# Designed miniproteins, single chains, part 62

Each design is a single chain, and the fold is of that chain. pLDDT is the mean over its residues in the fold that is shown.

## One batch from the design tools (miniprotein)

Design m2148
Fold by ESMFold2-Fast:
Structure m2148 (fold): chain A 94 residues (1-94)
Amino acid sequence: MLEFRAVGDESQVRATMVEAAERAAQLGLERARVTAGPEGKVYIVEVFQGRESPELEALVLDEEGNVVARLTLIQDASGEWVLRDLEWVEPEVL
């Protein structure tokens, strides 16, 4: 599993999540882990391919298994996996 450490604010954590998805896709790995802050809050990035799509999908999950982001990755002209679409899922106010 790839491990990434995010330091700083929410924007830096989000940027690290995207980087983790792209790097996992490039290395053919199904999962990456992002740890954020001094307490080591964990996010899991799961990368999977659609059978009929030339795209990979990635989900970012928090420690409770809630989806915090959805990413679509495609191969560019050089064959590198790059971000196509990104959706941030804000927690619903309970």
Scores: mean pLDDT 76

Design m2149
Fold by ESMFold2-Fast:
Structure m2149 (fold): chain A 67 residues (1-67)
Amino acid sequence: SEITQKFQELSEESEKLFEEGRIKEVLEKRLEMIKSLLPKIEEAGDEKMKEVAEKLIKEIEEALEKL
């Protein structure tokens, strides 16, 4: 699916940045990935996955603010 392809691409980019020690860029890529999936999770009606996604977004945004 389109979601799976985008997730895979962003996940691979995030892993490369992590290996390079670029923590801020890793967090920014993960945030982009989750935010891009959130509308599709909402459309699917997966309330548990939506809750997990929203929590991760908040945690990543808080981490980025501290960097």
Scores: mean pLDDT 76

Design m2150
Fold by ESMFold2-Fast:
Structure m2150 (fold): chain A 95 residues (1-95)
Amino acid sequence: DPVAELLERARNARTAEEAARVVLETQELIRELAAQGKISVDEGHEILMEVMEAAAEAVARERLRRGELTDLSWEEQVAIALSEILREMERILNA
């Protein structure tokens, strides 16, 4: 199951760059499945949001393990991780 494999990779992401690569691969998988008529637009959005949330939480959790950003709420830590993942996605696509 390629979705389950991407979710597992997202949960194990340790850096924003690793997380960004997983999210980009998820977007490619969704595009392929949609082109084949195998998923709806709503299903594609749900898969993408689940992978992005898992990746952001994994990166935030890794920072917390390193003693970084400990004075911020969990929601703020995840939001920062998501912002960095989005910046890394843009950098990879423009490289």
Scores: mean pLDDT 87

Design m2151
Fold by ESMFold2-Fast:
Structure m2151 (fold): chain A 86 residues (1-86)
Amino acid sequence: SLLEKAREALKKKDYEGAGEYAAKALEEALKNKDYKGLKEALDLILELAKAMAEEAAKELGISPEEVIAQAEAWYEAAMKKIDEAE
């Protein structure tokens, strides 16, 4: 439900709403040790981060590629730690 609300907010470019729902989904997954839900929340957070980086880069006149690459590296590291915890 929270992940669905976050995805719908992201589709509407409501990045604040998407972030709030994604954060709540992440918190619930952590409390319940729901590693599948945690991975789904992280995947959505990466998608949100990439979308926000694209918009910020356009406004600031910088390349989004470096910011996106850093977000992807963080995501891969986080997913690996979750896999090791399972």
Scores: mean pLDDT 80

Design m2152
Fold by ESMFold2-Fast:
Structure m2152 (fold): chain A 68 residues (1-68)
Amino acid sequence: MSPEEQEALIELGRGLIEGLRGLIADHADDPARVATLRALIAELERGIAARDVAGLQAVIDRAIALLG
């Protein structure tokens, strides 16, 4: 993966975190869904902080699959 692709993936992860935070507010009455969304945010934040591109890609793929 090129450095440019790596930075693009990190930016995508940051965008997904903001989207997932919005979904938490929309699903505040569904504790199971909120817990799932919070877990995904935590994994994305961890991957971004560690710059773990492979781990971040796997979490992004799982988040996209879960959302549809």
Scores: mean pLDDT 80

Design m2153
Fold by ESMFold2-Fast:
Structure m2153 (fold): chain A 131 residues (1-131)
Amino acid sequence: MVKVVIGDDNPERREEIKEALEKAGYEVVGVGSNGEEIVEAVKKEKPDVILIDKDMPGMSGIEAMKEIREYVEKEGDKNPPLIVMLTGDTSPEAIAEAIEAGADFIIPKPVSLSNLLRAIDALVKQKEAES
């Protein structure tokens, strides 16, 4: 079963995403409302997919993503997690920053659950084909 960690400071959106993922056959192994919580959940649970909101209090989604990528690289993981960033800022500068920080995909807010599920399904199938 594909393991997912969700980082989003909006509890209603977080619950909606969790329910949609679980219905689609994914296992939600951890949730965080800020970057520090998401980093700890990733280190503990070692998910296949990470959903990160860019705009979280404390440690930002960008800072969390950079820390996650550094941790994964240090561990020598042959199957690094897929990182999907959720953001209201789709400027070229914001997109470049997210890609540089290690985002595999970017989904604009407001998040369509159907688009999110399609993106995760496509990314997971691509990763499985490479394994």
Scores: mean pLDDT 81

Design m2154
Fold by ESMFold2-Fast:
Structure m2154 (fold): chain A 77 residues (1-77)
Amino acid sequence: SMAREEAKKLLLEDATPEAIVKATTILMNSTDLPPEQINQILIEIVREVLLELGMSQEDLDALKTFSELVEALRRLL
């Protein structure tokens, strides 16, 4: 999906709360999916971004909450 790629690119550039809200809005406006599925897509995108930024699979699997994923993303950017 072009919306998914746009959201991923945005998060690769900056992991601010504002960027996360914008990425979520892009996904919401481009799909008829319920919020739970949009949240799962957003989690998937953040996990993919962390791997591309050099995080190991073991370190990624240790992250239990979306907040921990976002904090890890901020540290790597």
Scores: mean pLDDT 79

Design m2155
Fold by ESMFold2-Fast:
Structure m2155 (fold): chain A 97 residues (1-97)
Amino acid sequence: SARQQLRQQLAQLQAEIKALRRRADDLLRNGSPQAQQLAQQAQAYLDQAQKYLDLARTLLSFQTDDDVTPAIQDTVAQAQAYIQQAQRLIDQAERAN
């Protein structure tokens, strides 16, 4: 169902946030000052991504049917956008290190 596919997508995004947080944490502990600054910015984007992911889960919990609403789709898209921004900053930080 669309709801099951969405739950799998939310789980995948949560795993991506977790993996990026580990990379950012490593850069904050062991990176150059430039890498640490970029990693700190990436963590701020990951915090926003988590907020939108949590909102998507909350909206999904209020659904009484199997349809995925535009509001849920837009919320997931925002989470993905923040994850992509965080990934770009972490990749940049790792290259600057």
Scores: mean pLDDT 88

Design m2156
Fold by ESMFold2-Fast:
Structure m2156 (fold): chain A 87 residues (1-87)
Amino acid sequence: SEEELDRLAEEVRKRIAETLANIDKIQKEMDKNINDYDKVKELSDKYLEAQAELDRLLRIATEFNRLRNDPHLSDEEKLARARELLA
């Protein structure tokens, strides 16, 4: 249903916001620990992982927008494809 598709879109938006907040937190922690090489290296790895997750979520969000605007897909087909993207 359209309501289920909207719910999944909201889930993606929430995950994007959470990932952006996590990236900000990591950057601030790196700034506080700039003289600690081992800590900065650990945080850099976490930053790259968070950035990869953000890229993935943004691609999903873009595809959700494409699905929503596709006049050739039924609501059921849109929902099925949206669920596959989140798997």
Scores: mean pLDDT 87

Design m2157
Fold by ESMFold2-Fast:
Structure m2157 (fold): chain A 70 residues (1-70)
Amino acid sequence: DHAREARRAAEAGDGEAATRHAAEAVKVLPPEAQPHLERAGVAAATGRYDLAARHAEEAIRAAQKALEEA
């Protein structure tokens, strides 16, 4: 559910919420998504929440693609 909430927050432009949900999702996301979440974390740490939201959305897309192949 955290991956879906991160995607909704990113689509709504809420970078802080997207980053929080993405951080929870990283514990259960496939390896393909993790580099995007790491980039989102770095962007959030530097105060660039809009960039963090975009990276979080890329992580969710990578995770969805991996799940479709499973």
Scores: mean pLDDT 69

Design m2158
Fold by ESMFold2-Fast:
Structure m2158 (fold): chain A 66 residues (1-66)
Amino acid sequence: LSRDVARLVGAVLRAMALQEEGDPEGAAEAIYEAAAPYDEELARKAREAALAGDLVTALRIAVEAL
C-alpha cells in the first residue's frame, strides 16, 4: 500500500515537472498510466483533473484507484 502510494506520488511529481516544461498533456498521461492498472475509470478522472490544471485533485483520485 505505502509503496504503491509513493509510486503514484512520484508520478504526480513527474507530471508537475512535465507541466513546467510546457507539456500538460504529457503530465496528464503520466498520471493516467500510473493509475490505469488499478482502476481505469478513476485513472481517466485523474487525467481530466490534471488537464484542468488541478494536480492535487488528480492525486486524490489516483490514490483512490489503489
Scores: mean pLDDT 76

Design m2159
Fold by ESMFold2-Fast:
Structure m2159 (fold): chain A 87 residues (1-87)
Amino acid sequence: GPLEAALAAAREIMRARGTDTLSREEAAAILQRHLGMSEEAALALVDRVLAQNNRDTLSLEDLRRAAELALATGGEVDDAAGVRRVL
């Protein structure tokens, strides 16, 4: 499913770099590609996870938590871009 695909993409990036972390931008790109999130919604969710962990990079578990939160919205469409354009 989308969660497994997102985690597989994260592991591949980590393997290619020889690291166990993802950048903010890489995590957001994974959420966009595999969960259908907008760039703004993905970045907002990633920023929330980073803030909760007091870090500037995401672990695999951080990405898993972000993806689970996105899926828990029941397929809710990204509203962050819409709100930003109205403001």
Scores: mean pLDDT 76

Design m2160
Fold by ESMFold2-Fast:
Structure m2160 (fold): chain A 80 residues (1-80)
Amino acid sequence: MKAVKPLSEEEAKERLEKLVKEAKEKIKEALKAGDLSKAAAIYAAAMIEIIGIALESGNFELAKKYIEELKEFYDKALEE
């Protein structure tokens, strides 16, 4: 096996929190501009990145929490 240094739980948390925060801000901005396609693209890219962090850290439970948070935000933002 290649010696892969997995992301620590703390590093994974910091990456996920920053990613979700930035994604929420960009989604809100895109929706405010009426750009549904851009909002959807940002959401999809953020979901892929969260999955990548889950694979790199091995902490799928942590990733699931942020996936659910971003999904709830996106669904709610579309209602406005």
Scores: mean pLDDT 80

Design m2161
Fold by ESMFold2-Fast:
Structure m2161 (fold): chain A 67 residues (1-67)
Amino acid sequence: SEAAREANLAGAAAHAAGGEEAGKLGQIASDYGDRGNNKEAAEYARKAAEIAGSPAALKGAERTLEA
């Protein structure tokens, strides 16, 4: 789904900016997105973005919720 794709992209951005801890949260977000749980996907992507301090990851989390 589009939501799963956006969650995967948000998780990748969080991993790139925030390292291992942000990457783990991004992976959880991607897993929720792949299951069609867009709200949970966006929530975990946002947590990853907060740890990473990345505007790109935060935007990805917003797009996950919109999808």
Scores: mean pLDDT 72

Design m2162
Fold by ESMFold2-Fast:
Structure m2162 (fold): chain A 74 residues (1-74)
Amino acid sequence: MRTWTDEEIRRLLERAGLDPSVLDTIKDEAERNALAVRAAAAVFLREKGIEIPQDASREELVEKALEVSDELMA
């Protein structure tokens, strides 16, 4: 999995409409990277006009983003 910098994660959170100060409460690198992946997937889906379920897991958002990406590349 690619490594995300704090700056990259903060920008993704801001684009997703989340408070970047959430990063201050998370010290584990794996959790920070997981948050970045979730935020990136949420931004991608939102930019495609797809409604994001409030309770969607990280894995669900990533799978949905990949499904939409595959459909557009077909």
Scores: mean pLDDT 67

Design m2163
Fold by ESMFold2-Fast:
Structure m2163 (fold): chain A 97 residues (1-97)
Amino acid sequence: GLKKTLEEIKQITKDAISELLKAKSPEEMEKVVKKWEERVLEIIKNSIEKDPAKLFKLRTTVHEGTRQILDMIRAGASPEEVARGVKLMTEALEMVA
């Protein structure tokens, strides 16, 4: 169920945070965040969970959080601040699951 989906999201998030901390430009940070969003949405799409309300809430949380993180990068946030944002979004996904 959702436990396996969340474990896969946590692993992808750990990898994304590692890549973000190595990013040398806002463009590289945006690329990492967009790739992370695509991978998380694919995991949600392939989830064993079939409750449309839960899946809608997960997708909405990912979209809204990704938008806020991209806005943060465009405002000049550091890689460490962006990595924290991605981590907090993953924690929010666990709360809505």
Scores: mean pLDDT 82

Design m2164
Fold by ESMFold2-Fast:
Structure m2164 (fold): chain A 104 residues (1-104)
Amino acid sequence: MASPEEQLAQLVADLKALNAELVAAVKAGDDRRVTRVQFAITVTLSGIEFLLKYDPSISEEQRKRVLDEVIAQLEASRAALADDPETVKLYQGHIQRVEDLKKE
């Protein structure tokens, strides 16, 4: 039985892998892969947000650490894709959403 902490760790790891795939897809000019990976990133972020907001087993300290790690991952991906303004805007939206969650 996977704990909520283990599920959260897996989602954060999945997000890191998806961010790397998106960087590769954008640099390759693979529009279909870009669209699929962008969707997967959005779904994974929603899963992280759901666990952090609604799972009572996640401590405030764990929540803060995960939010900081997710923000750092998203900022690194935005920086890696600085030459693509549309993807930069997408990551700016994701960063703002996670920062807003951190304020609560």
Scores: mean pLDDT 85

Design m2165
Fold by ESMFold2-Fast:
Structure m2165 (fold): chain A 107 residues (1-107)
Amino acid sequence: SSEDKKRLAEIFKEFLEKVNDIYQDLKNGKISKEEAVEKVIKAFDEFAAAVKPLLSPEAAAKLQEVVDKAKKELEELVKNKASKEEIEKVVIKTINEVRKILGEELE
């Protein structure tokens, strides 16, 4: 339990750093919006896969729903040629929803 909570917090920290790096690359024109969204979706998928064994079945299911919804919203934003700011808002909202789910598990 204590070791699992520590591992979960570390995986989440690494995930946040990865997402921030992707966003900085997008902001600085190093990657396209399409490439940034693809990388963020991959980061969410890898994060979900890594933490699910550390979560209750209910929390794992909630996390998957949040990730699936975010993936759909981000793909729609790319198709509609949305701004970097609109993409950032969806990513931040999703991270906040993930943080709430993890907060309930970490007590």
Scores: mean pLDDT 87

Design m2166
Fold by ESMFold2-Fast:
Structure m2166 (fold): chain A 70 residues (1-70)
Amino acid sequence: SPLLEKAEKARELARERGLPQVETVFDLAIEAAKAGASEETVRNLLETGLEVAERQDPELAAEIRRIYEE
């Protein structure tokens, strides 16, 4: 799933930057996608992760937006 791949990439990036709150939201997005949650549910979790990233590290948020545009 393209959404699962985006969530996995964003989670790895958050982990590398040591941002556990951002990493936790993307972990939830990955689990939701694997459990067969709706595209809307996964997209909402991806958006929440981006919002948390923007508050903690705007540079990380820019990289996550780039992942979403792939």
Scores: mean pLDDT 85

Design m2167
Fold by ESMFold2-Fast:
Structure m2167 (fold): chain A 89 residues (1-89)
Amino acid sequence: SEREAELERARARIREAAAKLGLSFEEIEREAREALENGTVKETLLKSPKEVQLILAEAIGIILAEEGNLEKAKEADAVVEELAETFRE
């Protein structure tokens, strides 16, 4: 249940961040799932507003982790880290 608790904490963080932008977590999750289904993750992130890019990247990471794609989830985490660093600088 450590993994379930970790994923729930990650979802809570995304919900809070999305709410600050006037968005629902469900809308972010839907866009993330569509990007994964269509193979357009990078394109969707680049077209999104800067503030939404980090939230979308985190949502993608959660979806991939839940589906057992741990290797892809690690790649998504790397993208989140890169975007977070860009927001600091």
Scores: mean pLDDT 71

Design m2168
Fold by ESMFold2-Fast:
Formats: C-alpha cells, sequence, structure tokens
Structure m2168 (fold): chain A 119 residues (1-119)
C-alpha cells in the first residue's frame, strides 16, 4: 500500500515535471498530521504553530490561495470569542485552501488518495 502511494507520487512528478509540487504535497500531509495530533490533544499552542507552517507551505505552492486563506484567518481572529473557536475556524479554512490546491490534481489523475486529514 505505501509503495503504491510512492508510485502515484512519482507519476505526479512525471505529469507535472515539478519536484517542488510533489515535495510540497508531502509537507502539507505531514503538517496536517501534526495539526490533527495537536488538535486531538487540545494543545492549542502546538496547533497554532502547525497552522503557521501550513500557511507558509501553501504560500510556496499557490500564493493566491495563501492570500485568500490569510484574509480568512485574520477575520477568524477578529470574530472568535476564544482561542479554541479561532483554531476551529482556522482549521476549516485551511482544509478549504488545501482542497482548492489538491482536488484539481486528484481529479486529473483519478486519485482519491490526496485528501487532507481533518481532526
Amino acid sequence: MEEEIEKELEELRKLFGDEELVEGIKRLEELFRKLAEAWEKKDYEAALKELEKLLEEIKKLDPKVAEKLEKKIEEAKATSKSKEEFIEKAILYLVEAVNEILIPIAEKLGLDYIKPKIP
């Protein structure tokens, strides 16, 4: 199963000819995993750090999606009554942003495997 995922990532590299895109997707998956672990443990400080890292990786992959996400995160900061509410809103907006990047790639390849893991 893991070897099949690696082959699919190699096909992504061949189709797009862009090693940065493949590595960027791998970094997003790792950061989402860490965010999910922090959220499950209710470690909001760790969750905030992983959110910042996710935003920086999204900026590298798609600056327009990142700009839209940053605006939504600032609105979440202004309207949230607690740190917990802010993190919940920020996670939802991050999922939307990552899906905006990954869904077109998955559709082109017929893949169901490129999905962000929501806590």
Scores: mean pLDDT 70

Design m2169
Fold by ESMFold2-Fast:
Structure m2169 (fold): chain A 63 residues (1-63)
Amino acid sequence: MEEEEKRLRMIQARIDYFEDKIERGEVTEADIKELEDMLKEYPDSPFAERIQELLEKAREKLA
């Protein structure tokens, strides 16, 4: 695979991982930090809005 395609698939896999964790109520403060870092690293990606939505949901689960 091309590096760009591989990178996008890895981002999507990480998003799916966090979605599952959030739905099960298993999200941790470290997961929130990683989501914040992902949003900063990939602000122009097609996943930026989805990462932001997951970050909001994760924060609500910990509150």
Scores: mean pLDDT 78

Design m2170
Fold by ESMFold2-Fast:
Structure m2170 (fold): chain A 64 residues (1-64)
Amino acid sequence: HMLPTPEQVKADLYLMQASLALREGDVEEAKRWYEKAASLLSPDEAEKVRKWMEEQIKKVEEER
């Protein structure tokens, strides 16, 4: 895919960092990256990211 703005590119990179942090079990670091990504997105996209973040954190918590 191709993103049209620098902000969208940064958001995508932040989401990748969040995914990496979750894989390593660093939930707090992942939350920080998700919040940064959400701040760069439209309200609708930010809400989607928030729901995804909650789902991923719950999954990590359940796997413990």
Scores: mean pLDDT 75

Design m2171
Fold by ESMFold2-Fast:
Structure m2171 (fold): chain A 64 residues (1-64)
Amino acid sequence: VEEARRAARAGAESGGAAAASTGGYEAFKLNGDDASILGKQAAEAGLAGDAETAARLAREGFEA
């Protein structure tokens, strides 16, 4: 697993992640309020360039 390289790519995608975070956030709102909070946290982690944390939070929000 090349997580360090993916984290670096996520940092580059943070500029383009505005579109990605919009889509993910709206999907979470369909699941409920708790999922929306986790969606916001995932978007913030993505903007900080932490793809692994963003992916984990998004997955948890999606399952909530």
Scores: mean pLDDT 54

Design m2172
Fold by ESMFold2-Fast:
Structure m2172 (fold): chain A 76 residues (1-76)
Amino acid sequence: SLSELLKMAQEYHETAGSLVEEADNFRAQADAYEATGTPSDRKKAEELRKQADELIKKANEAEGEYVRYLTLAGEA
């Protein structure tokens, strides 16, 4: 039981980390596009930033589950 709760917590924490890493990569790409100053690249940067924001939202949800499973493990 405790071992299973800690494994679930670890999986959610790893998922959150992977999503943050993907979001950071999209933001880095967006910064590169924005730096060109062209209207079409600016639009690409906006689309990438929107995708990064959605990834961060999912990462926050996964981090919430990580905290929840840690709390359950502490209660066990």
Scores: mean pLDDT 89

Design m2173
Fold by ESMFold2-Fast:
Structure m2173 (fold): chain A 64 residues (1-64)
Amino acid sequence: MDIQLPVGTFSTTTYRDGEITVTLTSPDGKVFTGSAKAPSPEEAHRKTVELLRELGERVNQYES
């Protein structure tokens, strides 16, 4: 993974009803969530990677 996250960051990914949701929890409990429509498994995978990158940047900014 090209995204460097702070030690203790937890991630969860859920795919339901054609929508992918990614949640990152920082070491101190701050939650960052993003979602996107993904009507196919290929699109769900692509959107998951995009959301992880975006949310990872937010976590790193918060932990700075």
Scores: mean pLDDT 77

Design m2174
Fold by ESMFold2-Fast:
Structure m2174 (fold): chain A 68 residues (1-68)
Amino acid sequence: AKAKLIVKSEEEVIIEGDGPVTLKTDKKTYKSDDGKITVPLSDLLEGTLYVNGEKIDVNKLPVEVVPP
């Protein structure tokens, strides 16, 4: 997979990509050149995810849950 999601909490998720990650929302743009970024879960659900310049369907990404 080009990226994976790591659920940090009910409010935050870590996106880990194999290249630069960009998440665009109506209010804010998140960027990471090293491929790892923590974003609010609400922003991930409302936004459009790009990994290495390609639009990614977040529903098809592998999800890892980190215990507290």
Scores: mean pLDDT 78

Design m2175
Fold by ESMFold2-Fast:
Structure m2175 (fold): chain A 71 residues (1-71)
Amino acid sequence: GELVIIAGDGKVYRGEEAKKFLIEKLGLSERQAESVLEAAGTNEVTGRVAVHELNRLAKEKGIDVRFEVVP
């Protein structure tokens, strides 16, 4: 799977843009961002957990985005 970030303005972030968003907007370290992207691609259960935590973190920080894993 691939991590996709859908912003409230309708912009969609993928690949390197998604990694940059996680670091610059969500405040993750480079290692944390890479770990999340790997989780989304490697294991369905781990990917779902990562997406759930990212959506929770964004909501707590007041960031209008939705995280998804796509095929």
Scores: mean pLDDT 79

Design m2176
Fold by ESMFold2-Fast:
Structure m2176 (fold): chain A 64 residues (1-64)
Amino acid sequence: SATEEALKDPGVQLALAIAVQEIREGLLSEDDVAAVARRIADAYGLPAESVPALTARLRELVAA
């Protein structure tokens, strides 16, 4: 799927890694996670349906 292909993109992965670091440092709240996912989707031209998947991926990475 387009979402799975996007999650393999180095730029998307770097953006997710930066967001994970900001969450761990307390710079982003749980409410901000979805907003960050939407921003990444918009920046990389991903469909709106990618936002829930990116949000889930961010939470998964933070939990690791």
Scores: mean pLDDT 77

Design m2177
Fold by ESMFold2-Fast:
Structure m2177 (fold): chain A 63 residues (1-63)
Amino acid sequence: MAQDLFDQSRQLYDQSVALRDQSRQADANGDTVTSAQLQAQSDALRDQSDRLGLEAMRIANAS
């Protein structure tokens, strides 16, 4: 259902934001390796969120 895709998209987006914030804290503490890993994970989740959100919109608009 389109709603399930919207819910998944939102969860991935929220996780992405949390990882982005953790990445900033790691960078501020001088842990550049952890910062880079968290940033990559955040970017991957953001990409997944965007794809699911677009799919949900297509399904909702088609009905």
Scores: mean pLDDT 84

Design m2178
Fold by ESMFold2-Fast:
Structure m2178 (fold): chain A 79 residues (1-79)
Amino acid sequence: MATFPADEEGALEALRAGAKAAGVEAGEGAARSLAGAVAAAGHKEIPESAATGAAAALAGPDGVTAEAKRAAPAAPAGA
């Protein structure tokens, strides 16, 4: 089970790894907010389970898997 440092960069990396494991994409803004909250709480490490859950929640209804992005990179100009 992987853990990541409870720092802004560590939280971003953890969310990226968790999002990839969950098959979703997490936004940088949400990752930054989570990193700030974790740092304020005094945690030294972010567990993989928390990162995966957070990434899935942050990706939510607007989340896009890497596969979906590859298959449909952009919407057509007319729609």
Scores: mean pLDDT 56

Design m2179
Fold by ESMFold2-Fast:
Structure m2179 (fold): chain A 107 residues (1-107)
Amino acid sequence: PAPPPARRDAWEELTFADGEVTWTTGPGVRVVRLGPDEVEVERHFTLTHDGKEYEIRVVVRFRRTAEGRWEVVSVEVTGSAPPEVLAELLAQTRSFAEGLAEQATAA
């Protein structure tokens, strides 16, 4: 496949530049444009639970509707944490992702 364009777009700046986006604070965020109306945001981070550290990977896919609104298509949370912890992170991440989609729509 052709290499992705080196230029950052407005979506990539929105996801980590302002610090006001609830979901995208911290290092390890990667934004990939899959098409003109489709974006994937990936984050890797370390979670501490009951004094033990777990490595977590989050992938959220967004799509722009015909009305120009961004919506959440899918949320994936994987890692070395117990299944119950991953399930709680999935629910929390979906809520944060909905907020990010609303902010991207307003921008």
Scores: mean pLDDT 67

Design m2180
Fold by ESMFold2-Fast:
Structure m2180 (fold): chain A 77 residues (1-77)
Amino acid sequence: SPEEELLEVLKEIEELLLKLGAKAKEQNNQAAMAKLQELVAQIQQVLQEYLKTGDVEGALKRLKEILEQLKALEKEM
């Protein structure tokens, strides 16, 4: 279901945020910490729009884009 896919994408995002947040702190990587804070704010905006509109497809597209940015950030660290 679309809701099941949304939950799986959110789970991947949560796991990666936790991993990269810990790594950024250990590295004292200010740029990575700033980027993570920006991506968290974007996730909150996507979820707020989803709660308002019920647009699962739009939410999935935006969250998958954010997930790709998190994966790219991981490669830079």
Scores: mean pLDDT 90

Design m2181
Fold by ESMFold2-Fast:
Structure m2181 (fold): chain A 121 residues (1-121)
Amino acid sequence: DTPLEKAIESLSEEDKEKLLEIARTIVEGTVEEAEEKLEEFLEELKKQKKPKEVMVAALAVYVRVMVTGEVTLDPTLTGEDLERNREAAIEAFRRASELAEKFGLSELAETLRLAAELLSR
């Protein structure tokens, strides 16, 4: 198990249901609506003083769902997923980078921005 998978497993059932609803909104609704729900979720996690690793894992799930179109809580994203869905990956990394920066995850934000730039080349 990866550290991100463990962070997702550490979520309460209520928080898992909220994150799964965000995942469903990415696939079935608009990305903008999903981002609003994710921002509210991250704000709740911050207010509850959850570890930063939990917020990182939630953002990883958001990126994976956006890239693959699969409703899942699995944060794992493979090179094959990136190759098959390059445009979705660029968009997902850019959007997740902005959210990460807003929530003080500056190292993650920089990593995601760099990943988007590399895929855009």
Scores: mean pLDDT 86

